Designed miniproteins, single chains, continued (4). Designs and how they scored, part 87

Each design is a single chain, and the fold is of that chain. pLDDT is the mean over its residues in the fold that is shown.

## One batch from the design tools (miniprotein)

Design m15001
Fold by ESMFold2-Fast:
Structure m15001 (fold): chain A 67 residues (1-67)
Amino acid sequence: SLEELVEEARRLREEAIRAAGKLSPVVAKNVERDGEEAIREGEKSEEAAREAVRNLRRGLQNLLDQL
């Protein structure tokens, strides 16, 4: 459902902000902003929400690979 996908996107954003915070405060602020924008776009449709989840998962993995 759209609701479940948006919740997953919000969860991934929170994890990405925590991971980015370990790298730098500047990276964390950028991840927070970009993640909020991705979630806002994802709220428009279920297909957009799936894309937001995929993009956020990829972003989180890239951050974790730097830790």
Scores: mean pLDDT 87

Design m15002
Fold by ESMFold2-Fast:
Structure m15002 (fold): chain A 86 residues (1-86)
Amino acid sequence: SEEEEGARLARSVLEAVKKQIEEGDYDTAAAFAEIGAALLLKHGTSPAQKEAAEKMRRAAQAFDEGNTDEAIRLLEEAVRILEKAA
């Protein structure tokens, strides 16, 4: 389903973001979150994908603001939304 593909994408984005955080590269972490949101919206129009994409955009903003804990929380929430919908 679109939600299953979205869940796999969201998990991949979360893992890539966590790696960039370990390296201290918050600009790339924010970019990955924004790219993830755009890809979710390209792959489907379900409410779950739209909600998850919004969480990913907010995570990118949180990284730009230096709020790493909030950004990770939002990305994990995006993954949970899509996994529950799949």
Scores: mean pLDDT 84

Design m15003
Fold by ESMFold2-Fast:
Structure m15003 (fold): chain A 97 residues (1-97)
Amino acid sequence: MVAAERGKVEAVTAAAGILFVGAKIDGNMGDAEAALELARIGAEMGSAEAARIYGETLVTFFPEKLEEALEAYEKALELDPKDEKAKKLKEEVEEKL
């Protein structure tokens, strides 16, 4: 991975995480939608953590999109097979489907 791309991925992933946590605290759907967009971008750039945040945001704020959340966690595990949190979150979504 090129260093400039790595820094950009880390910044986008961090911003997605901050907005996701903020949305959970204040219930602001605008923050949830912003977190979802940034997490999707980070995941497309190859961040396993961003893919997991994308799935977590879908499960928390968009419960009708559980199937999309499952796909996001599967992508997170493809990028980082040792992410125990993504594995646990995937199992929780599978129980709801």
Scores: mean pLDDT 81

Design m15004
Fold by ESMFold2-Fast:
Structure m15004 (fold): chain A 77 residues (1-77)
Amino acid sequence: SMYDVLKKLAELVRKYLDGEITLEELRAEFESLPLTPEQKAIVDRFIAELEANRDDLEKAGEAVRKAGTELQELFDS
């Protein structure tokens, strides 16, 4: 279900922010998920934003919030 995909995305992001996985591992895990083209575009932008701001936790948190909102809007239609 789309809820299960969102839950998995949230768990992976939490692991990355907690230092349990690298950005490269996060990217690989996201590529393994059954995402629509629209969801993949949001996730790809999110990963690029995390990579650009990997030493800035505040901007990383803002990227998470924005990606979550965009994905939720897709699910709500």
Scores: mean pLDDT 72

Design m15005
Fold by ESMFold2-Fast:
Structure m15005 (fold): chain A 97 residues (1-97)
Amino acid sequence: MKLAILIAKGKREGLEEAVKKAEEAGREVTVVEVPEGRSVQDVLDELAAQGYDGVLIADDSPFGSVEEAEAAIKAAPIPVWAPPLIARRSGLEDVGK
């Protein structure tokens, strides 16, 4: 399974746990920084077009608001796991494990 990990620019400290979990699951993972002024929806669409099987969002920093994040995740063309966002709303929907 080819996964991307989305972070905000400069938010690498939160990546260690996400990378570790993906590696433990035997997954290929690529870290992707969301540029300033770019929507998460656009980045998710590009990752799907590049053949990624799914996306892990390590923190909520790339999003302008929780509502925007939820809308982008719901509309994503590939599965998205967003533990920080999900934990803030209700329950946990992390990497289906």
Scores: mean pLDDT 64

Design m15006
Fold by ESMFold2-Fast:
Structure m15006 (fold): chain A 95 residues (1-95)
Amino acid sequence: MIKIESDLPSEEEAKKWIDNAIEYLKKRLEAGEPAERVGRLAVGIVEFAYKFLKDEKYIEEVTKKVNEILDEAGKVDPQTAERAKREIEEIKKKA
């Protein structure tokens, strides 16, 4: 019998998903993915971290890593990368 609580990731599972998503994001950037798609994925990762995690230090580390990836994307498309960073700052401000 499936319990509704079993459909939500544990904090450990959520952290593992985020770590995998960050590595995926790096690989997509290296593969030449457009900055718009990289930015959208980056924002989604940060939103997920703030929604499902309570480890503030880990969330700050995730945000830092994601912003570093956006800095690399910004070397090709600075305007799109800056928009994604602003969206991340708004998420952080509301949390």
Scores: mean pLDDT 78

Design m15007
Fold by ESMFold2-Fast:
Structure m15007 (fold): chain A 63 residues (1-63)
Amino acid sequence: SAEDEVAAEIDRYLEEHPDASLEQLYEWLVQKAQEYREQGKLEEAEIVERYARLLRQRAKEQA
């Protein structure tokens, strides 16, 4: 599913960048969403954008 594909991509990023900050993860998610949109993968793009919004909200609450 699109959700499984997005989850796998996020897991790969976190495995390769275990010390990534929330801000770095957010920036990567924003870029990834744009890449999905450019590829016509609109469902995957929406899922990534939703994840980025939730991450940004969580970061503000934990600041």
Scores: mean pLDDT 82

Design m15008
Fold by ESMFold2-Fast:
Structure m15008 (fold): chain A 64 residues (1-64)
Amino acid sequence: SKEEIIARLKAVLELLEAGQGGPVLLEVALHDEQLPQEIRDAALAAARAHGPIAGLRLVLEQLS
């Protein structure tokens, strides 16, 4: 569901903000088979433009 997708992305964001992962953690999370392609593409594009933390925040704002 949309709520489950948001919860998963928020968990990844919290780990990235804590310095627990890095770019590899974002890539692994975005390759979840249950994540829609459009969300993966948007998150990767935003991460390239703004960095992984800022990019993921923008995608979460669009989903909320």
Scores: mean pLDDT 72

Design m15009
Fold by ESMFold2-Fast:
Structure m15009 (fold): chain A 88 residues (1-88)
Amino acid sequence: MKPLTDEELKEFLSSQDAKNALSSFDVNGDGTIDDRELDLMLARLMGKTSLSDEERAEALKRFDLNGDGKLDDDEFIELLREVIELLK
């Protein structure tokens, strides 16, 4: 999958499409992303079907998430931006 350009990334992060993407990963509809939904999101963005415990732990440490095992919409957007920025 091709990474987004800087212009596409800015438009994506400020658009309704970013919110639509968030809702597609919020399977429970509770306004937070749980561990399972986070794993699926990270795996998909990295071009994988699943992550190992070591890969997940490394990703969480790298993105400096608050460690409660859940993401709100703002934290998800920040994580998404970081992952996309790292794609080559």
Scores: mean pLDDT 57

Design m15010
Fold by ESMFold2-Fast:
Structure m15010 (fold): chain A 90 residues (1-90)
Amino acid sequence: MIDEEEAAEAIEEAERLGGEKLAEAVRLLIEAQRAELEGRLEEALRLYLEAAKLSEGIVKATALGAAGRLAKKLGDEELAKKLFELAKKA
């Protein structure tokens, strides 16, 4: 379950630490997690990849790692391998 207040606090904290771009990345991570929980795996994959493009460091690594897991679940082993490699370099 995603608490809307907890989500709002996470976005506000990200904005304080990394500005609007990082705040948007965290918002996309929360949306991706919702999509994943609802079984919308292809949409969740897209949202995780979008979050990775807007972030750096641990947030980018987290988004790419989640995207890799979903790519593997969707049967795209080649994409999964590439995403896990990118996550290690983030």
Scores: mean pLDDT 81

Design m15011
Fold by ESMFold2-Fast:
Structure m15011 (fold): chain A 61 residues (1-61)
Amino acid sequence: MKLELPAEDGQEAAHGRQIKLALVEAGYADEIFGFSAAPGKITIYLKRENPEAIELAKKLA
């Protein structure tokens, strides 16, 4: 699945790295398939739908 989160223009990659690190530290490293940054948004790719990981990512955005 993919999760799209808002980000400030020019900060997408940095903010995405912070969210990814927080998910890894929370024990969700195996859930993360990848991530990408585009103007105004971050996309986190998860191997499966995990409501707890999704909620954490949304809180950090």
Scores: mean pLDDT 79

Design m15012
Fold by ESMFold2-Fast:
Structure m15012 (fold): chain A 76 residues (1-76)
Amino acid sequence: KYEEIEKKLREEVESIKDKEEREKFIRQVQAGVAEVALELGIKLVSEEEVKATPVTPKKEEARRLAEEALEALLKE
C-alpha cells in the first residue's frame, strides 16, 4: 500500500511543471504528515514548523496524501 501512496505523490509532483512549486508541494505533504502525527500524540517536528510550511493551491491534496502515508506506516 505504501507503493500506491508513492505513485499518487509522484503523479501529483509530475503534474506540477514548476520546480519551486513541486518543492513547496512536497514540503506541504511532509508538514501534513507531521500535523497528523501531532494529533495522534507523535512529535515528528515542532508545531511552529508545521505552521510555517508554505501554503500552496494543492494544500488539501497534500494533506490527503500525508494522511494516507501516515496511516499506511502505522498499519504496516
Scores: mean pLDDT 63

Design m15013
Fold by ESMFold2-Fast:
Parts: sequence; C-alpha cells; structure tokens
Structure m15013 (fold): chain A 86 residues (1-86)
Amino acid sequence: SHEEAIRLTLELIRKDPEKASVNSVAEEMKKLGFSEEEIETAVKVVVALYYLTEVEGLSVEEALERLSKMSLEEIEKLVEEYGKLI
C-alpha cells in the first residue's frame, strides 16, 4: 500500500540519512517487492524530505516526523511546491 511505502521509506531514511537518495530508496523498495506505483510514492517522500530540509530549513529528524503524519496527497503537494522553485 502507499501507506506502507511511505512508512518504510521513512524508516530507510532514518536508518541512514546520508545514503538516502531517490535512486537508493527506489532500488531498495524494488528489492522488497513493492509495485511501480509504490516506488513512485517512495520517490515522492524523498523529494518532499528535500523540500522540508532545504527550503523550509527543518532538520532531517523534524522533516521525518512531519512526513510520518502526512497523507500521500499532502506529500504530493510538497513535491509540487519544490518543483515551482527549480
């Protein structure tokens, strides 16, 4: 499910924030048997993390806490906001 994809992505980032990239997360999710749509959700979580840390100035821990309380729709809105700045 998308909720499981979000939860696991946040756990992967929390375990090793320095290795958390779009490519590394997508590859791990693929190895765990997640669908293409769930992998796309995981990628959106990583992009939303970049927005919260780089644009809003949150720490990684604060960004992960915020993302853990957000729906996929809310995460997608953060991705759209980041896209407007690039």
Scores: mean pLDDT 84

Design m15014
Fold by ESMFold2-Fast:
Structure m15014 (fold): chain A 90 residues (1-90)
Amino acid sequence: GSMEKKRQEEIEEVIKRAERDFGKEVADALKAFVKKYPTVTAKQLEELANLYFQLMFTPDPSYQAQLQQQIAALEAAVAAEQAALEAALR
């Protein structure tokens, strides 16, 4: 369907922009996330890209801990949404 294709194209464009703006390490992390959570939205993936960039390149351990908490919370939310969708289909 057109909606699924549009979502895939939006995801691909977020990853391409992240590679350009933040580098290969961030882009690779986003690719791994999409493979694990194919229901992730482009907006959620853009938020993850910013968090991964800050986490990978900040020298501040306190800020790293805050970013890790934000990443974990977003991953948990995406995982919960995916699990709920899978449960509804079973």
Scores: mean pLDDT 83

Design m15015
Fold by ESMFold2-Fast:
Structure m15015 (fold): chain A 99 residues (1-99)
Amino acid sequence: MEELEKLTLEQRFLLVLYERDGKPVTVDELARILGVSREEAQAIVDGLEAMGLVKREVDPETGEVRVTLNEKYFDKVKEILEKNVSPEAREEIRRRVEA
């Protein structure tokens, strides 16, 4: 969707995590939702984690890597998204998350 193209990859990833409302997502799921490669999704997640905006957790039973928003910075993420995300971009991400 053209409205998503106006956002940085980092902003699109934060929007996906925000719309999941604290539910964890995998790197593969993020790549699928945003239509990017797994390698690109991993690189953006690594960058956001280095900034402290997201947390990475490994499922000890499956080895699956799950990503959530860092609750300490939730208000900062909300402010970033409110300044940069159109209603149309939000609806597109919600649709992709529900699929």
Scores: mean pLDDT 74

Design m15016
Fold by ESMFold2-Fast:
Structure m15016 (fold): chain A 65 residues (1-65)
Amino acid sequence: SMYDLEFEIVKLSLKLYELAGEEAQLDMAEISKKITKYYGFEITEDRLKAMVEELKKKLAEYEAK
């Protein structure tokens, strides 16, 4: 689904920001803007934040096993 594709793009984008040394300055508004520019679809800051929180929840569930 488009939602699943957006999740993969978000995960990749966050990993790239972390590798670039921007983790201490991580800005969801800037990240959503860059995703929209480079991948050609609209993603709002609020949607990005919701997706990140869901990813954190899924990661915590995975680590609990």
Scores: mean pLDDT 62

Design m15017
Fold by ESMFold2-Fast:
Structure m15017 (fold): chain A 84 residues (1-84)
Amino acid sequence: MVWEITITLKDGTVRRVIVREGMTAGELAAKLAEALGIPESLALAAAASVGLKPDDVVTPEQALAFAETLAKLVGGESVELREL
């Protein structure tokens, strides 16, 4: 299955990341860091704060929690998860 995470920043900028079934927290951290223009180390720290290790396969709920935590740190306004 495939999901899309949509992050809206306070300036109205929209960033999208595709989450695929079997994606690890480390892979998602790299994609979120790229989309948000932040260091991957910050994304990995956010993953750890929600209980995810880099090699953990993320559920859609975990992916959303991770993205929401990152958005909060970088001045995000909202995060949405949608099945594609």
Scores: mean pLDDT 83

Design m15018
Fold by ESMFold2-Fast:
Structure m15018 (fold): chain A 73 residues (1-73)
Amino acid sequence: SEAARRRAQGAVVEATLRELHRRGVLDGRLVHAIMARFDAEQFLSASVAELQTIPGVDRRRAEAIVAARRRHA
């Protein structure tokens, strides 16, 4: 169902952002900015370039996000 799909996507987003915050790659401000800019579906499909549109997300952080998404998918 659509609701189950959104719930599964939300779980991947949460696990990804939690890992990156725990590792010190993203601070709480950047986690909040990412969640404000992207919904779950947008976050999971966002390119490195799209992630870099968030102030404070450089290429290194964007690549770390993409790598973490792959680990939690």
Scores: mean pLDDT 88

Design m15019
Fold by ESMFold2-Fast:
Structure m15019 (fold): chain A 96 residues (1-96)
Amino acid sequence: SDAIKKLEEAMENEDSFMADLIARSLVEEMPTQENYEKAIETYVRLKRYDKAVEIFEKALKLGIKPSSRMYRLVSQAYDALGQHDLAQHYDQLAKE
């Protein structure tokens, strides 16, 4: 996807402002498992762990089934936020 290429470029350039804009647009225009996974990955890489969790919760509310990678990414975000019980829960789900 052209949008995913631009998102990768923004992350390579450490352009957190552009990465945030593109990630939000990506999930709003095409709310797929793959696009939510990429958005969560983006916020984890930017160390915006609260936003990563917010995007994950939005995916769940839309009925998107999380991928194993989405579970690993959100586990990392919860752990970074000190939510260790939730981090362990999602890490376990990533292994199933």
Scores: mean pLDDT 88

Design m15020
Fold by ESMFold2-Fast:
Structure m15020 (fold): chain A 100 residues (1-100)
Amino acid sequence: KLDEMIEFLEKLRQALQEALENKASPEDIVERLRKLGEEFVKKSKDPELQKSFQAFVDGLAALVRSSEDVEATLQALIDDLNRQIEAMKKVKEKLEKLRE
């Protein structure tokens, strides 16, 4: 479950980074986010995680569509994803130590 979320966030970060580097349009960014969401929803066996993936993608798409500065919004989202991924990896390491 935690591994699926980390993988999802890493793929989102990668897609946003590529969009920033290529100066992608808001429409192209939203389409890429939607495609990633569909892929992770299809792969997941957890209904709550599927719902979380969809909600996260919908939220990011809404932020991109409402942005007055797409480059600044993408950079802020990438920075937030980096912090979330790091936090989740630290939680995973602590949980693995507790199992031993």
Scores: mean pLDDT 81

Design m15021
Fold by ESMFold2-Fast:
Structure m15021 (fold): chain A 63 residues (1-63)
Amino acid sequence: STQEFIDNLENKIATLQQEKAALQQQLAKAPPSQKKKLQLEIQFTDGMIALLRGVLEWLRRNA
């Protein structure tokens, strides 16, 4: 069902937010040589969260 799919998307977004928090903690403690890689991983994770939130909003408005 559409509601089940929405619930699954919300759960995936929550998981990605937890992963982002962990990456941010790693970045805070990282040596300079690792900071760029961690920043890119955080940026990628943010992009995934934004994409899934966009899909979720579209479903809520159109389904």
Scores: mean pLDDT 89

Design m15022
Fold by ESMFold2-Fast:
Structure m15022 (fold): chain A 96 residues (1-96)
Amino acid sequence: GMSAGEAGVELGREVLEKLESGEELSEEEAQKMLERARLWVGVAEGVVAIMRGVINLLKSKGIEPSEEFLERLREEEKLAREARELVRRAEELFNA
């Protein structure tokens, strides 16, 4: 299944592309798409925060995080940042 970060990127990209293309979107439809994209960006950022908390807990116990876990964190951080930027750009177009 799709990760929260991947969902945030896809939804952010969809709303941005629709606003940039000049496709006839009602203000209500655009707002609902932006609300969904913001929700998934928030979930993705929450996942990153939880993963960072787990790393801090492990290190406090003298346990080194696995390379696999650190790689997953880097991937989720990248997706969360990309999703946030797409939503920001879409919000700027919507509020123009």
Scores: mean pLDDT 87

Design m15023
Fold by ESMFold2-Fast:
Structure m15023 (fold): chain A 68 residues (1-68)
Amino acid sequence: MQSKEEAFAEAERVLNGLGLAGRVLAETPDVIDSIEVFAEVGARLADIPNPTEEEAREIALEVSERKR
């Protein structure tokens, strides 16, 4: 099973990813504002070490293009 340190780091990555996804979706007019886009962007950001707001916007645009 994961150590408490690994679980904490994973939780922080997921929460930071979801926070960035929510902010990017709220501030970027060219993305689809939906729960599905938010969830996919958040999941992709959780897999990226130290995601930036610019990187989050790029991912949101890519996900929106895929889902139209």
Scores: mean pLDDT 69

Design m15024
Fold by ESMFold2-Fast:
Structure m15024 (fold): chain A 100 residues (1-100)
Amino acid sequence: SLEELLKRIIETAKKYGVEVKLEGDISKATPEQLGAIESLLRIAIGEAKKRGEKMKVHIKLDVENNTVTLYIEDKKVEVTVRGLPTGEELRAIAEKFEKA
């Protein structure tokens, strides 16, 4: 199920020091939103590893607007993606996380 895929992604993030708080109706999440969460969490994991630190992230699902918002609590950085993010959008997000 989509919920099981989300749980596995979150568990993987936690193993790499990224604590995830998820908000929104997971049962209604789109495949595009799942892809966005995977991509955003992969970027967060990369930054956590690079800095040798643990991170707390808050993910908000907005199914009606097909958006995913990720907030890094300790750094006060927020990014919102609509649909499946492009490679260019992911690069911009990675740079924003690196500069925080």
Scores: mean pLDDT 80

Design m15025
Fold by ESMFold2-Fast:
Structure m15025 (fold): chain A 75 residues (1-75)
Amino acid sequence: KPSPLQQAILEFRLMALVVELELALKKNAPAEEREKLVKQTEEIIKEVEKTNSKNPAVKKLIENAKKLIEEIKEK
């Protein structure tokens, strides 16, 4: 079972990546940079999902990240 601190660290990392994805979309960042951010975000999502958090805020964060990833992939 992951500690609350470990969960918080993963959540903060995912929040930072979501901000970076949103900024990349707004700035129309190069495709290679967007693809790298997508891969990094997918890896962190996988780690957060392994914590099996029942927190609605965490689930919403994961859903938002997945939506941003799909938007980038559909470009």
Scores: mean pLDDT 79

Design m15026
Fold by ESMFold2-Fast:
Structure m15026 (fold): chain A 65 residues (1-65)
Amino acid sequence: TQEEIVALLNELGRAFHAGDLARARELVERLKELGYEEEAERMLQAIEAGDGEAFDRAGVRVVLA
């Protein structure tokens, strides 16, 4: 659902800022299950690279889908 997606994106943003890669991977798997596999993978790659711009771009694509 849209509410679940927004909650996941907010949690993923918190995991990014905390450097919590284990939490980020859990949240990415949930996004993949909701049908956002490519965007979720891009967000994980951005978190691992510390690329805030790539993270934001992928998150916007999930919200706009």
Scores: mean pLDDT 79

Design m15027
Fold by ESMFold2-Fast:
Structure m15027 (fold): chain A 80 residues (1-80)
Amino acid sequence: SPLEQALEEVKKKAEEVKKMIENKASDEEITKKIDELILKTNELVEYLKKVVSDEEVKKFLEEVEKLEQEVQDLINKYRS
């Protein structure tokens, strides 16, 4: 489904950010990768609005919030 494909894409981008944090990349590189995640999320939201229900868009955003929390938890663990 479009929702499942969008979730897979955002999960892959979040995983790239997580790996950069674990590999002790610079704050600038991590910020750049987070910006890429935000841009990809916005692109997918605009795509999903055209092809799925508003309820499915909300489900996508809820999963994105969980992924963003996981990234923030890793930053706190490795940078605090």
Scores: mean pLDDT 83

Design m15028
Fold by ESMFold2-Fast:
Structure m15028 (fold): chain A 74 residues (1-74)
Amino acid sequence: SDAKYQEVLKQLEQGIEEAKARGDEAMAKALEAAKKAFEQAIKQGKSVDEAIAIGEEEGLRTLAKELGIPTPAP
């Protein structure tokens, strides 16, 4: 629903600001990447649940890169 979309977006925005406030640059970048992927998935007609999964995957990839953790090749 639209309400669920707005709630997820608000939680992501709050998480980004909290990460920035504590100086966690890696987490802030990961959450920003997750938010962009989530919004793009919604724009493409994905459900909120599918968009959350897509955002989570992109966020985790970004976090791994920022922390210097090798990710498996696609």
Scores: mean pLDDT 83

Design m15029
Fold by ESMFold2-Fast:
Structure m15029 (fold): chain A 87 residues (1-87)
Amino acid sequence: SELEELLELHERVQELMARVLAARGDEAVREHLAPLEEEALREGLPEKEVAERLIEALEPLAVPASAELEAKIAAARARFREALARA
């Protein structure tokens, strides 16, 4: 379903965001994502397309995570899924 596709895409975005944020900090995330988010909001892009563009932008910035960071990412992802299931 479209909802399941969106959940999968949002899960990937959250995972990549956590990896980039931990490796490069808030400034790098803001610098690379803010223009894309502003464009998406201005143009009224569908949520699926926004998520796909965010994944494409974040993938080159993502780096291998330490075991500790991987555990934190997994926990954050599980929490995100649980929150969406309650909505």
Scores: mean pLDDT 71

Design m15030
Fold by ESMFold2-Fast:
Structure m15030 (fold): chain A 53 residues (1-53)
Amino acid sequence: MQDFIDTAFERYDFGTAVRIIAAAKDYLRGVGSVRELAKKYGVSESLIRDALR
């Protein structure tokens, strides 16, 4: 299920990858929910979840 998203993440441009990583870091810091950060950074919630450890 996540294989497609993982593959797409690796193929994304540098700017998109940086936004996904920034959103995941903000989530780990408790700045907001995955949903709010997805809207703030303009990325998919699924991509943020895949970036989370």
Scores: mean pLDDT 69

Design m15031
Fold by ESMFold2-Fast:
Structure m15031 (fold): chain A 80 residues (1-80)
Amino acid sequence: SSQQQQLQTQLGDIAEDGIKKLAAGEDPKKVVDEVVDRLRSLGLDDLAEELREATREAVDKGDAEATANAIYDTISKGIS
């Protein structure tokens, strides 16, 4: 349906925006908080919680690359 396709597009945009912010040197914790908030605004509370758990270690270490990888992997599984 058009609604399912729109959701998949929004999820891709959320992941790409987060990854671009991390590449620009933004704080991993702030980026993850923004991605979680955007997922929750779409009613995807379970995916938002999975993302927070998946990114926890990378965020605690300030590892932007590991944080970006965790965002991509978590959202890609949510789209599948």
Scores: mean pLDDT 84

Design m15032
Fold by ESMFold2-Fast:
Structure m15032 (fold): chain A 96 residues (1-96)
Amino acid sequence: MKIEEVKKKAEEILKTAKDNLQRVKDSLERGKAKGLTEEQIKALEYLKKAVETSYKNAEDYVKRALEGDYEEGLKKAEDYVNQMKALADAAERIAA
């Protein structure tokens, strides 16, 4: 894979990761504003922590991809971003 393609994919992965982290943060704020139960707020806080962990893993694998582990690093980063999307979708359902 060309280094320019790796850089472009890395930027797209990190942008999507940030967007999904923000979706969970927004869902937590909406949940609090709507007066959701303490149990529902705890569930949203758990999802936020899980997404923050997946975000850190995505950043680490993007770094590994840029340092030479191009294909495996990008694939693992994408796997974590897909997990973050599923967690963000779950957070939005709780906050709806």
Scores: mean pLDDT 87

Design m15033
Fold by ESMFold2-Fast:
Structure m15033 (fold): chain A 95 residues (1-95)
Amino acid sequence: SMEEIKEALRNLLLSLRDTLLFRDGGSLRQMHQYRDKLISLGVPYDTIVEIELRALERMSEAYMEGVKRGLSLAEVIELVDRTLEEVIEEEIKKL
């Protein structure tokens, strides 16, 4: 269902965030699991890769903006999380 795809995509992008910001090996394993879940739900691998690359670009821009503004790490994470929610909504509409 679209709800299952949205949940799997959200979890994938949250694990991508955690891998990038916290260097967590557990999050990297979760990324692989959620990619496999999305594939099982009918999302092509190339589509998943394109979504991850767009999410990475948007999160990196949000992170850099927060750093330039002199925000604390917690505030930068909040900015990244808001951006990630927007990306999830945009990408689900394309699926």
Scores: mean pLDDT 87

Design m15034
Fold by ESMFold2-Fast:
Structure m15034 (fold): chain A 79 residues (1-79)
Amino acid sequence: MEEERKKQVKEEILELAEQLPFLRDEIIKAVEEIKSLEELEQLLQHLKGLLEKVKTWPQEVIEKKNKEAEEEREKKKLE
């Protein structure tokens, strides 16, 4: 029963991740790392709220967030 619930929540999170491209890779990794149903449900609720906000954002803001994520990855390589 809990395994079926975890699977359903993970599928919903991955669906939301496709609509949040600047966080997609991080969300996918988080889903793989998180083993607790409670944490998965919290992540799902957070992403639903974030998606509603992102729908009001102009494309310019989304592009900026994607660029910031790429720059952050490059900084980590430059230790």
Scores: mean pLDDT 74

Design m15035
Fold by ESMFold2-Fast:
Formats: structure tokens, C-alpha cells, sequence
Structure m15035 (fold): chain A 76 residues (1-76)
């Protein structure tokens, strides 16, 4: 379905964002608040992947939105 594909794309983008941020954190120091947000984003991405694998599209969508919200706060 389109809904499943949209969630898969969002999870992939969130996962890439977290990976890039973790790599950059080793070169450019993050604040304690930014590190906490990054940790929450990473946890939310893992949860979204698990929920998607279980067929819970609503749960996966909620988890990926949580990850994206945390990631956006790092960029703000």
C-alpha cells in the first residue's frame, strides 16, 4: 500500500539522519540536550522498524514522527 511505502520511506530518512548526526557528533561536539535528542531519535527509529516488521503501521508512523520531531529539534 502507499501508506506502508510512505512509512518505509520516512523510517529510511530518519535512520539516515540519525546515522549522519552520530557521525558528525564525533567531529563536532553536540550539547547535552542535542545528545539526548539524538538518543531519543535513534530509539524511536528502532521502535518504528520493529513495529513496521510486526505489521503495526499506525504504531510505526507514530514512532517515526517522534524520531523526526527529535531530529528537527537538533537542527533548530
Amino acid sequence: SMERLEVEIQIALARMGVAVAKTEARRHPLSEEERELLRRAEEAVRRAEELLAAGDLEGARAAVEEALAAYRKIAA
Scores: mean pLDDT 83

